# Ledger of designs, part 85: designed miniproteins, single chains, continued (5)

Each design is a single chain, and the fold is of that chain. pLDDT is the mean over its residues in the fold that is shown.

## One batch from the design tools (miniprotein)

Design m18946
Fold by ESMFold2-Fast:
Structure m18946 (fold): chain A 87 residues (1-87)
Amino acid sequence: SQIQLRGYEGQVRLEDGTVVVTLDRVRPDERYIAVVLGYRDGRVVGTELAESPASPEVRIRLSPEMLTADVDLLEVSVVTEPARPVV
C-alpha cells in the first residue's frame, strides 16, 4: 500500500499498523486534526481520525477493520485549528 500526507508539511510512515506523522513547524497555539482515509480502487473503504495538540509526532493506530480492508492507498490529511479553548 502507498501512504501520502496532505494539508500540512511533514513526513508520514506506517509502523506496525500505526500511521506516524512527523509535522514541520508545529506551533503551541495550534492543534492538529489528522484524518486517515483507506482507499481501494479510488474508493474510500475505511477512515480513522485523531486530534493532537502541538507535538512533533502524531501517532494514529489503525483499526482492525482498516488493517483487514483491501487497501491500496492510505491518505493522511492534516489540518490546523486554533488550540482549545480559545474560540
Scores: mean pLDDT 77

Design m18947
Fold by ESMFold2-Fast:
Structure m18947 (fold): chain A 85 residues (1-85)
Amino acid sequence: SEEEKELEKAIYEGIKYALENIEKDLANLTDEEIEERLLELSKKDIEDPEVLKERAYLMVIEAKRIGNKETLERIELFLKRYEEE
């Protein structure tokens, strides 16, 4: 559906923004700030593209900070599949 494509696009844009800004944002964001922002977003509508975009962004930053290779590989697969459509 068009709505599902909008949500998928939001996730894609959030991930891409995170990867493009990773060096700057990893230096400037604390673990506490990331955790607090994710908690705030958890209270918002999960079908809102802007909420989903910001959640995707923060999840990439968090995965990069902790070195979660499994999550980073899943993110890379998502990007590849989205871009191959």
Scores: mean pLDDT 78

Design m18948
Fold by ESMFold2-Fast:
Structure m18948 (fold): chain A 74 residues (1-74)
Amino acid sequence: SDVEQMLEGAKAAAEKAGQQGGPEIQQLADKGLQEMTKIAKDGLDKGDSQKALEQGNEVASKTLQEVLQKLAAQ
């Protein structure tokens, strides 16, 4: 449930980032979403949702930082 909510939030954030920042920002957001999806699947398959959430949040934080850095360079 928490892992599924994390993925839903990540998908919504990726769509919004693409709409606001354009294709290059969308590519960064999509890369982060892809990494989070792999983490979520691995965590659900192993029954380790807490670790999946922790690693997913790490990827989300890193992706947000990369998006903000790219926007600042515009």
Scores: mean pLDDT 78

Design m18949
Fold by ESMFold2-Fast:
Structure m18949 (fold): chain A 97 residues (1-97)
Amino acid sequence: SMEIEKGLKLMGLGLALIGEAMSADPEGVRALAEEIAKLLEEMGKKEEAEKVRELGERAAEYAQKAVEAKDDPEKYEEYREKAVELAAEIAKLAIKA
């Protein structure tokens, strides 16, 4: 029951993370990735938590680059897409946990 509840929360956080990446919100991406990583650590999945933090920081960096490129639609979409791809990788790691 508690494990199922944590799994459902990880799924919800993963979807929210993808949403923040789609919005190019670097602070939202970083915050949600850290929340996912902490929950994975509580579940004993330390290696997955470390990988989520690394991917989350890269996703936040691309979201920040998208914000900085807001007046260049091609670069904005390139960086936003990279942030979304990294967010999706985090969501997949969370679901497999």
Scores: mean pLDDT 88

Design m18950
Fold by ESMFold2-Fast:
Structure m18950 (fold): chain A 97 residues (1-97)
Amino acid sequence: MAKAEAVLETDQPVRTIRATVEGEGKVKVTVENLDTGQRAEAELYPGQTVLLPVDPAHRVRVTVELEEGKAKVRFEARSTDDADAPPVASAEIELEA
């Protein structure tokens, strides 16, 4: 098992985290609102994308857990529902277990 985390910090409140998974093996993604302590979780296979809603927050922790194989997870923090708007913060986590 491999585990890594990143903190996404912005001046604009984050309302949604988009997570996209590439590689091999199933990952567990956890998004934690560091302003409120609320958590959202998803299990994702390679090629899948999820949108995880968060209460408005300036700091969000994203965590990836991988049992075996290799995975690359891209996180995009968004302040708006406009799909064409750029993310206000992003992180990329690569894991090998």
Scores: mean pLDDT 82

Design m18951
Fold by ESMFold2-Fast:
Structure m18951 (fold): chain A 79 residues (1-79)
Amino acid sequence: MDQLRQATADALLKQLSPVLGEQRAQQVVDQAMQRGGGTDNALQLALQASDPSQHQQVQQAVQQADQQSRDIGRQLAQS
């Protein structure tokens, strides 16, 4: 569980940092991990932290992070 949570946090930070900047991306990731709810909660927080012009990039970044998280989850489930 902790490995999947860490991998999700790392993926979100990497994908959101180019869009929001490293400091805001870190704050969004930290809040999402504290509240739970995974990438859906991260998406809502990131949209609130961004300009409307960035919303498409934010959505794409969160979708990429979600895909990476699901791939890791599948690998863990096969063990």
Scores: mean pLDDT 78

Design m18952
Fold by ESMFold2-Fast:
Structure m18952 (fold): chain A 60 residues (1-60)
Amino acid sequence: SPPLPASVKGLNRPQVEQLLMERYQLSPEQAQAAAQELEAVDYDDSKLLEILAKYVPKGA
């Protein structure tokens, strides 16, 4: 199992995409789109859940 809370702050783009695919079960396309949105907000962790709500189905 992956370690406890992953911050996207300080990760590079490939690490963010990997985190989104592994932890949130996003497709590569969804992970790329979500990572691009996160990059636009300088990988602000407070925006992570808001951005992910667009891609993660309810109850996932």
Scores: mean pLDDT 71

Design m18953
Fold by ESMFold2-Fast:
Structure m18953 (fold): chain A 79 residues (1-79)
Amino acid sequence: NEEILKKIIEEFAKKNSKGVTAEDFEEGKIEALKRIANVPEEEARKLLNSEPELQRELTEAITNADAKKIKELLEKLKK
């Protein structure tokens, strides 16, 4: 899980330097959520389209491979 997260983060860093689109970053985050916390793709997309505060916390949780935090954010989204 951490290995896949690291790969996705490195991919973002490389693609950002190459002028990658926002859509590419979102797909990478969805893959990270699926691998770190077993979040289904549909739920991952909902989480990425949540409030700005939740999106910021989500990015931090993905960077830290924090499966517990990701699940907490997903539960917060349900409210």
Scores: mean pLDDT 69

Design m18954
Fold by ESMFold2-Fast:
Structure m18954 (fold): chain A 90 residues (1-90)
Amino acid sequence: SLSDAHASASISVEETEDSATLTVEVEADLAALEAGALSPALGDALSARIQAAVAELEAKGFVFESGEGERSLTAEGVVRRTLTLRFKKK
């Protein structure tokens, strides 16, 4: 997990013998996002971790099958973005 004062991000990998799912979840304060108060360092660190996780899965013989993204906004002004990447072992 990664966080700063206005945003948090988590990355998780669920792996089985024949499949893997990489899930990235980001939560950010909408007011801080709109004001440009979010540090690019969090995004850069998250991107690097995603790339490393994908490379590790590919090194284990997993092949990318599909990806999906979702965004929501809470009544409290929190933006949630979820990226799900699905892999299969061939």
Scores: mean pLDDT 78

Design m18955
Fold by ESMFold2-Fast:
Structure m18955 (fold): chain A 94 residues (1-94)
Amino acid sequence: KKKLQEAIESLKKVIELLESHGADPSLFVKPQEVIDLLEEALKNPNIEILEKAIKLAEDYLKELKENTPESEIHDYLQKAIDSAKEALEELKKK
């Protein structure tokens, strides 16, 4: 649970940074979808939901790296992915 909360917090920071840069609301769709999946995994721990969230976050990071210069947004998104992967490993051990 702690690692899932850390992942959600990092993704919320991604959205905050996008807002501070005046990003179009359409750019919030993917990080919000990942947050929604991680929040669902917090309420009902599920390997499939968590794997889906990680895949979407990884796809989003790849898209951002292709379209934006290196930034704190990339760093926070990577932290979210890493924390979610740690949560997945913990869940698989139970």
Scores: mean pLDDT 79

Design m18956
Fold by ESMFold2-Fast:
Structure m18956 (fold): chain A 83 residues (1-83)
Amino acid sequence: MEQKLENAQKAKEYVDKAIEALKNGDLETAREYARKALFYASQVDEEIAQKAKRFLEAVDRSPEEALKAAQEMKKLIDEKIKS
């Protein structure tokens, strides 16, 4: 139970790092952080993992779409991880 909360926080942390990399125009770093976010999301919940996969795909298509996908993923994590 505690492990899922920790993994959810890690997923949010890597989403934030990916967003920061996108703001700096560093697409490769953003992709690496998006992959880490997907890894941690997959340890929490399948729906959160699906959102993380959409974020990773969006990073390769458009920074704007990636930012929107990141916000959706973070919102879902906040909804599911109420303590």
Scores: mean pLDDT 81

Design m18957
Fold by ESMFold2-Fast:
Parts: C-alpha cells; structure tokens; sequence
Structure m18957 (fold): chain A 105 residues (1-105)
C-alpha cells in the first residue's frame, strides 16, 4: 500500500510557525509509517495535526496550508488548514481512515 502526503504553502513566504507546523506534520506521518505502515502513518499525522491545533490556540498563530493524502494514487483526504478547528477536523478524519484501514487486516 503506497501512501503519499502533499503539503502546499498558500503564502508566497511561509512564516516560521508554518515551517515548524509542516515539519511536525511530516515527522508524525513518517514516524507513524515506520512503526505500523499506512494506518499508523494516518494516526501519526492526526496526532501531529492535534499538536499543531493546540499551538495555534495557545500561541495565537495562523496557518494557510493545504494537505492532501493519497493511498495507492487515490485522494482519500484533503483539507485547507487555516484555523485550530480545521486542524482538529483533519485529525478526526485521519483517525477514521486509520480505523477503516485497520479493519481491512
């Protein structure tokens, strides 16, 4: 099962927070994949998205990014993240996909 994460900065010059947030999302995705393959990659990305949402709320930071997740070339999750609420909704969607993938074992 091939899984790909695409992250797009919508701003011409990303902020330091946006660069840190994208790195956190990539790290969570990669760490998850290394430990448990595609379902764990979704769980790792969801955990990182929740951490990003908490930082946005606590630090008053803004994002303007688009996330796309593909499984075997099929787009399974897409979201624009501009608020902590967007990041939390994205995490919930990823957790649902992870559960579905785990049921297929």
Amino acid sequence: MKVELEIEFKEKTPSEFELQAVQELLDGFRRGYAEGGTPAAFRGLAESARKVAERMQKEGKKLNIKLKVYVDGKLVAEMDITSPEDAKKFAEKLEKIARELERQR
Scores: mean pLDDT 85

Design m18958
Fold by ESMFold2-Fast:
Structure m18958 (fold): chain A 81 residues (1-81)
Amino acid sequence: NPHTNEGLRLLMEGRPEEAVRAFREALEEDPSNLDAVGGLAAALRAVGRTEEADEILARLKEVKAGKLSAEELGRWALGLV
């Protein structure tokens, strides 16, 4: 996904607020994109939104446990940004 790749590049360049927007766009296209969800958590931590980042990571564990779908996580994460 080009938006996910853009977000990762923006994080490496020290532009985490723009990275949040890129990962949001990736999730708007595909809410099941777990790479974009992980990237969003990293970007949120970089801008000081650490509680929201930690909650995303906790919910990623719920997806792996079969308690939450990837789409549900992605849509929830979109509500943060």
Scores: mean pLDDT 86

Design m18959
Fold by ESMFold2-Fast:
Structure m18959 (fold): chain A 65 residues (1-65)
Amino acid sequence: SLQAQADHYRQLAENYERAAELVRENAKGDPANAAGFQKLADEVEKQRDTARANYDALEAQLAAS
């Protein structure tokens, strides 16, 4: 169902957001590798934004149904 797909992307976005925050927290404990952690966090946030966009599109489709 479209609702199940929307729920999936909402959960993915939440998981990616948590992952990005954990990566940024790890950077605080490892300043020698901070640039690498920042790059990883940016990539995970990009995946979060993609999941959010998919969720928004599916929610719009559900509202139109």
Scores: mean pLDDT 86

Design m18960
Fold by ESMFold2-Fast:
Structure m18960 (fold): chain A 107 residues (1-107)
Amino acid sequence: SELERVARAVAAGAQVTLEGMRAAGLDPEAVREAAGQGARVIERALGIPGLTFSDVVELIRRHDPELGERLEEALRRLFQAIEARDGEAAAEAVEELREIAEELARR
């Protein structure tokens, strides 16, 4: 299904982000770069140039409002952690994104 495809793309992007962040020892600048790489993985997997996280949240919310709200909250926490230069909080937010995406892929 389209939802399953989107969920797998988000899970893959989150995994790439998390691996990049941990490999760099959670350095705040590397966290920002890793998040950018994860976003590019999602964009390539879905084949939609310029896809925003807001677009992904809206697509998921239309199929599962509760998971869509949880995804939006996890993304908000990720962006806040990146702005605050908190690598540990950013990694926790990405773990939540991965868990939400895995739950969606099982539906």
Scores: mean pLDDT 78

Design m18961
Fold by ESMFold2-Fast:
Structure m18961 (fold): chain A 89 residues (1-89)
Amino acid sequence: MREELVREGLRLIEEALELAGQNGAKPEEVLEIFRRGAEKLAEAGEPELLREKGGEAIEILSRVAPPEFLEEARRILEEALRKAEELLE
């Protein structure tokens, strides 16, 4: 179960990044896939992995996404990190 959640979370984050690089990609769609990936890693109880991979994803998104969508991506990551940390405490 946990290993599957980690694999799904990482795959979704990769999908969000791939979509973000495409012309005509909708920022709302990219953010939704990123949110799903972050939530899967949070459910897996992997805050360190989520912080690492989510942070990397936000850095990559900063090259293609406008500032307002980048701030939303950071908010998504922060919410998922809080959930993951609460699950472990």
Scores: mean pLDDT 80

Design m18962
Fold by ESMFold2-Fast:
Structure m18962 (fold): chain A 81 residues (1-81)
Amino acid sequence: SMEEEKAKIEKEMEEIKKKYLEAMKKHNVPQDKIDKALASLEKLLEEALKLAEEGRFEEAFNMVRTMKLLVEHEIKELEEE
């Protein structure tokens, strides 16, 4: 179902955003930078949902996976200073 696949994308993105927000807050990232980072992820979510709407689920999930890897890299950078 298209709605089920969209729900999976939204759930994965919400987990990514939550994890990134928690890491940025833990490392005292300024609020303006947090807001910009979350806004960027929101735009990428909108693009992934457009791909899903077009039935391009593999591309949509690949986009979400790429975002997850980028966020995990950013979190690691924060942990290393």
Scores: mean pLDDT 82

Design m18963
Fold by ESMFold2-Fast:
Structure m18963 (fold): chain A 73 residues (1-73)
Amino acid sequence: MKIEEALQLLKEVTEKINEAKKLGVPEDDLRKIQEIVDEGVRALNAGRPDEAIELFQKALELADEAIEKVKKK
């Protein structure tokens, strides 16, 4: 169950990053979000889905904030 939750969050984060890139989110913001996603993937591969979930949730939050900033103007 935890692995399925982590994979669902990874899918959501990946979709958000693709949306953010299309909307013109700055490269520095995209890089920071991707670094957190990469850490989450490493945690998942190490058999730590709880850590992966926390990292993917953090990445999703940052992606949502970045998208909101560019959608305003």
Scores: mean pLDDT 83

Design m18964
Fold by ESMFold2-Fast:
Structure m18964 (fold): chain A 106 residues (1-106)
Amino acid sequence: SHMEEEAKKLIDEAKKALSDGNYEEAVKYAQRALELLPDNPEAYRILATAYAHLGQPEKALEAIDKAKELGMEETPEMYSIKARAYELLGQTEKAKEYAEKANKLM
């Protein structure tokens, strides 16, 4: 549909913003994609990555949980995001646990 095509373009722009280190722009594109398709797990995955880099660990963890609720499988990238978020929260042992899980899956 037109909405699905537009959401895909916004997700592609969000992915480009992530690769360029433009985390605030990645959040904006992903949020716009979710306005068109609220149950898009890829948009939540992008939000999680961007929020972790922006120092918003609680929002990053909420976005990962939402992606999982929407059927996204556990990936090394998701574990890396959790490791970063727990590191920012000062939960060093949880951060280490998820970093090790990310490495073992790759």
Scores: mean pLDDT 88

Design m18965
Fold by ESMFold2-Fast:
Structure m18965 (fold): chain A 93 residues (1-93)
Amino acid sequence: SSQDEKELSILLAELTVLSSESYLLAKLAEKLGDSDLKKEAEKIRKEVDKLFEEIKKKIEAGEPIDLDAVRQQVEKLRQQILELEKRVQQLKS
């Protein structure tokens, strides 16, 4: 439906933001000398980018997308990024 297409567009936009945020966190972790935090941020970015490509592939193939499952995955990735942001703030303190 047109509403499902709109929701998917919003979720893809959110994943784009999460990819950017995880990239910036990896760069900040590198500057702060935390190699473990850098690796975690890079891992999250790869998971975000993979989900984005999987969704795009399904849209292009006309395959059904479980919007509830995608929303749950996006929220989980957002929470992981928030936890990394808190760790970065602790390194600055």
Scores: mean pLDDT 88

Design m18966
Fold by ESMFold2-Fast:
Structure m18966 (fold): chain A 86 residues (1-86)
Amino acid sequence: VTITYDTDGDNVGVTIEGVSPELGEKAVRELAEKIGASVTTKTRGDKVGALISGVSPEVGKAAVKELAEKLGGTVVEASGEPELPF
């Protein structure tokens, strides 16, 4: 499982691959609810894209790392502009 993330202003973009889209979406939504964030998800093939907003980037980044640990995945920070599925 690979989770790629990037920070754009006060938003955190995330792409999850190597897990079922249903499991990825569920994990992101549960985490967003715990931290009081808004989340928008989009599925592209076997990848799940999510945009986390309404919290500080630091909180969003911490949430992404926690998500990766729950899914047994690796976290990768995107370089430059993110190639997110949305």
Scores: mean pLDDT 73

Design m18967
Fold by ESMFold2-Fast:
Structure m18967 (fold): chain A 104 residues (1-104)
Amino acid sequence: STVERSKRVLSNLKSILDEIAAQHPELTPLIQQAKQLLDQIGKALEAGDWESVNQLVDQLVEVLDEAAKKLEERGDIEGAIQLGSLAALLRMYQWALQKERQQS
C-alpha cells in the first residue's frame, strides 16, 4: 500500500538523520526536531490526514535547509549537500503523494 511504502521511506530517512547526527553532534537539536517531524508525518499518513502531511513536510524541509546552511557556513559542503538532497527527495515525495490523491 501507499502508506506502507511511505513508512519505509520515512524509516530510511530517519536512519540517514541518525548517521548525520553521529558525524555532526552540534546539529543534534535540529536533527532531533527533524526526526520528531518524521514521526508526526508517519502518524498523519496512518490517519489519512494529508493536509497535516503536507504541512509537516514543509516544516521538515525548513529544518533540513537550516541544518544544511549551518554546515555550509562551517565549510562542510558534503554534509550540506547530503541534507539538501534529503530536502529535495522529501519535496519530490510530497508531490508524488499529492498527485496520487488527485487520481483517487
Scores: mean pLDDT 81

Design m18968
Fold by ESMFold2-Fast:
Structure m18968 (fold): chain A 81 residues (1-81)
Amino acid sequence: MTNAQLQAIFNQFDTNGDGTLSRAEFIAAMRSLGFGSVFSNAEMTAMFNQFDTNGNGTLSRAEFISAVRSMQIRAQQQQRQ
């Protein structure tokens, strides 16, 4: 996926336009990207918590892009098994 595609998904799920995603919005975005068939809700929640570096319960656009890239790597490893 390109950075432009990830930015479009972020903007789609940033419903209040504050530049952050809640945990629920993040999980919905991951499901829209096809990760819901590869990862459980618990695994997606763990990824959210890993990239929520400030512990504020939201992800910035940069944290979201980093989380998606990490999920893509993990999905590739799981699909090989």
Scores: mean pLDDT 76

Design m18969
Fold by ESMFold2-Fast:
Structure m18969 (fold): chain A 69 residues (1-69)
Amino acid sequence: MSKELLEKQIEILEKDIEELEKEDPELAAEFREKLEGVKEGKLEPSKLIEIETEIGVKLLVKGVEKVTK
């Protein structure tokens, strides 16, 4: 993954985490810590795909819970 692609993926995840933070700030903080680990080079860039998938699923679940009580 190039530096430009990595930066773009991080930007997308930061936006998704911001949306999640409105519904579940604790869970959003956990994903933000993982994202920071990737930014610092402590975690592999491939972790971005895993984080993105999990955030997407959590946002969908929270959306359903909000409607159904």
Scores: mean pLDDT 73

Design m18970
Fold by ESMFold2-Fast:
Structure m18970 (fold): chain A 75 residues (1-75)
Amino acid sequence: SSAIEKARKEIEELLNQPEVGLDDLAEKGKELSKKYGISLEEVQKIALEILLKKLKEQGVLSPELEKLAREVLEK
């Protein structure tokens, strides 16, 4: 849980930067997987949760996209 929380914080900090692309997020995911000993799949789930929250807050999250993302998170 501590490693997951630290990874979550670093992803949130990255996503708060004004010029973050998908490539930056992918590179950070690999870094966090190695740094905290978390599987790449777990890091991807954390990033997806944070991204979904931001999209919902911005009013651009479609119900279909939310459903598909929840299916990934429930595995």
Scores: mean pLDDT 75

Design m18971
Fold by ESMFold2-Fast:
Structure m18971 (fold): chain A 89 residues (1-89)
Amino acid sequence: GHPATEYGGKAGRVVGEAVYEKTGDAALATGYALRLIGEGIHAGLTGDGEAGGEGIKKTVEEAKKEGLLSDEQAKKALEYADEAAKAGA
């Protein structure tokens, strides 16, 4: 598989599960997960891992600002953003 796509998927799972735990809103959780997966797919298809990592980071930071993620959940998702940036190069 595309490594950047894999890390986008992992970030999507962490954020999606966290949003669902916080809100009970499956549609909101799925929306965040798909957005993060999409950033990973774009990075994998274009070879622009840096842009993909930035997109993942921005989405994670938005979710954290909305109070949807704990500090630990945000940190884990941001680690996947960094790995996506490296892997999509």
Scores: mean pLDDT 79

Design m18972
Fold by ESMFold2-Fast:
Structure m18972 (fold): chain A 101 residues (1-101)
Amino acid sequence: SIYDKILEILDKLREEVRALLKRHGVSPEVMAEVDRFFEVLKELIEALKDADPETLAQAVIDGLRGLRDFVREHLPPELAAEVDRVIDKAIEEIQKIAKES
């Protein structure tokens, strides 16, 4: 289902983002806030599990845009750009799955 595929994309994205942040020595406080974004996104996905694919995908993409805004404001520009790239890839994967469903 699209629900399961989006959860898999989100789990992979979380691991990639955490690895980037850890490698660059980001503070535990910033790491905890990033983890909170992923927790909220998982709660949103669960709440929308019976929604149509486009509605679920749009809600998750909007949540990921919120994470993007946070990283741009709180991380060094070079690291924010790296995180933006992995977020963009996840958004593209979610859009593709929604279109195929």
Scores: mean pLDDT 85

Design m18973
Fold by ESMFold2-Fast:
Formats: sequence, C-alpha cells, structure tokens
Structure m18973 (fold): chain A 64 residues (1-64)
Amino acid sequence: MLSFDQAMDRVAAIMKEYQANKDDKEVIARNIEKLRELAKEVKDTYPSFAASIEDIRDILEEKR
C-alpha cells in the first residue's frame, strides 16, 4: 500500500509529464488513466487525497 509521500511523488511525476506534453492528447489520456488508478489505490487510506486526485483528473479531461 502506498504511503502518503509515495502517492504525492506519483502525482508530481504524472503532472510533470503532463506539463511537458500538454498538447499531446495521447499523453493526456495516459496521465488521466494514471491519476484514476492512483486515486483508487489511495481511496481507502486517504479519501480526501483521492478526491483531490479525481478533481485534477476531471480538470485534465475537460481540457481535452
């Protein structure tokens, strides 16, 4: 199970790849899926953090 720090590091890595490839729809789609998977992994331990990840994912989805 991911620690909070490990989960934050994964969000940072996903957002870094997204920021580098903002105009690439395939990279955006891949990172949306990574955020969805991460939110599911942390939901039972950190539900507020999972909700924040889902909000970020929804923002990225709307920008497609």
Scores: mean pLDDT 79

Design m18974
Fold by ESMFold2-Fast:
Structure m18974 (fold): chain A 106 residues (1-106)
Amino acid sequence: SSLLEELERKVQELIKLAVELAEKYKMDMLELTKLIMRVLSALQEVILAVETKAPREEREAAAQQFRDALQELIDWARKEAGDTPLVRKMEELAQQIAALVDQLVA
């Protein structure tokens, strides 16, 4: 679906911004990799639940795990880099991603 394509595109954009932030501020690349892997794993669970038309409870659970993983990445970025333009861009993009997931699991 076009919503799944938009979700995947925005998640890739967020990952690109996270890598750029970590390189610019000399952040822990291993911790970033772990956080990205959690986001991608949770995204796969959302996609699987949506495409298999899983029960609403399973779709909502997958969406919540994804939102939690996404928030962990954003919280880490803000904690390590502070209030920077890149962090604000990531926060805005994360809100858009969360809204798309809510639409997909509705």
Scores: mean pLDDT 90

Design m18975
Fold by ESMFold2-Fast:
Structure m18975 (fold): chain A 67 residues (1-67)
Amino acid sequence: SLEEERRRELDRILADTEAAIRYYVAQGKFDEAEAHAEAVLDWVREHFPEYYDEFEKRIRELLEKYR
């Protein structure tokens, strides 16, 4: 279904975003990790508003873990 396709796309974006955050953190670039995360959150808010709260929580938990 379209809803299942949207969920799979969101899960892919989440995985890519988590990988990018880990990459920036591994390079000592926490400010870039935060900036990238905020840009992705803005995009998710526009394109996947139904999943925004879940996505934001996951991303902020990941950033807090590396703080």
Scores: mean pLDDT 86

Design m18976
Fold by ESMFold2-Fast:
Structure m18976 (fold): chain A 71 residues (1-71)
Amino acid sequence: MEFVTTKDEFEGIQLLIKLYTENLSEEEREELLEKISELLKISKSTITNILKNSKSVSDAINKTLELLEKQ
């Protein structure tokens, strides 16, 4: 799939990767989740479900991009 991402979408995806791959404190996870939600215009609950149901970072990114395309 070919996607053209905005700066905010790109930054949101980078933070999503960080949230998925790094061992963060509860406070740091909530802060990143809030920023990702604001940048991507996707609810925190939806992002949490993507992270829980994703098999890899690549899968999480692809699911997020599909949601952005549907908006």
Scores: mean pLDDT 75

Design m18977
Fold by ESMFold2-Fast:
Structure m18977 (fold): chain A 109 residues (1-109)
Amino acid sequence: EREERLAQLEARFDADVEEIKKLMDEYIKQIEKEAPNLSVEELKKRADEALKEINTYAMKRYILLRFEALQELSPEEADLLLQRYTERVQDIFDEFKKKLEEIIKKVES
């Protein structure tokens, strides 16, 4: 039973991270498609709106993951899981920013 619940918790972690990455990739594709018709200022505004949406989703999932983790794990294990989640989400945001800078450079060229 505990093994099944831990497997479900890890599966949820993976699913939530995958969904955040999918949202980021979809926003990047939309921004790239729109980029030839937008100013640099408009591109930055579009990116800010996308980041706010992704961050809102990530925060909601963090709260739910924390709640579930504290039911199944020790406080120390829960902290490690949440730290892993935060690091994975930060990596996704860093990749988003990198891709955005590349799009802006192409428009400014």
Scores: mean pLDDT 83

Design m18978
Fold by ESMFold2-Fast:
Structure m18978 (fold): chain A 96 residues (1-96)
Amino acid sequence: SRELARAIGHLLLGLAYEMEGKYDEAAKSFDEAARLFERIGDYELAGQAYLNAGKAYEKSGDKEKAREMYNRAATLFKQAGDEEKSKEAEELAKKV
C-alpha cells in the first residue's frame, strides 16, 4: 500500500540519518515510520520503529522523548504478542 511504502521510506531515512550521527533527525524519521506502521496495523514493525526512535532520542539527549518512545514500543510489542521485545522496551524506558 501507499502507507506501507511511506512507512518503509521513513524507516530507511531514519537508518541513513543514524549512520550520519544525525540522531534527532533519525528519531523523527523513525517516529513517523512507527506512526504509519501503527496506522496500517503492523504492531510488530510499529514497535520496532518506536524502539529505534527511542534509542535515537536517547543518543540525541532527549531522555523524555526516549522514554515516551520506549513505552509506546512496549505497548505495541505486547499488542503484537511479542512479550520478549515488550519487556526489553520496558527495561529501556526504566533506564533512560
Scores: mean pLDDT 92

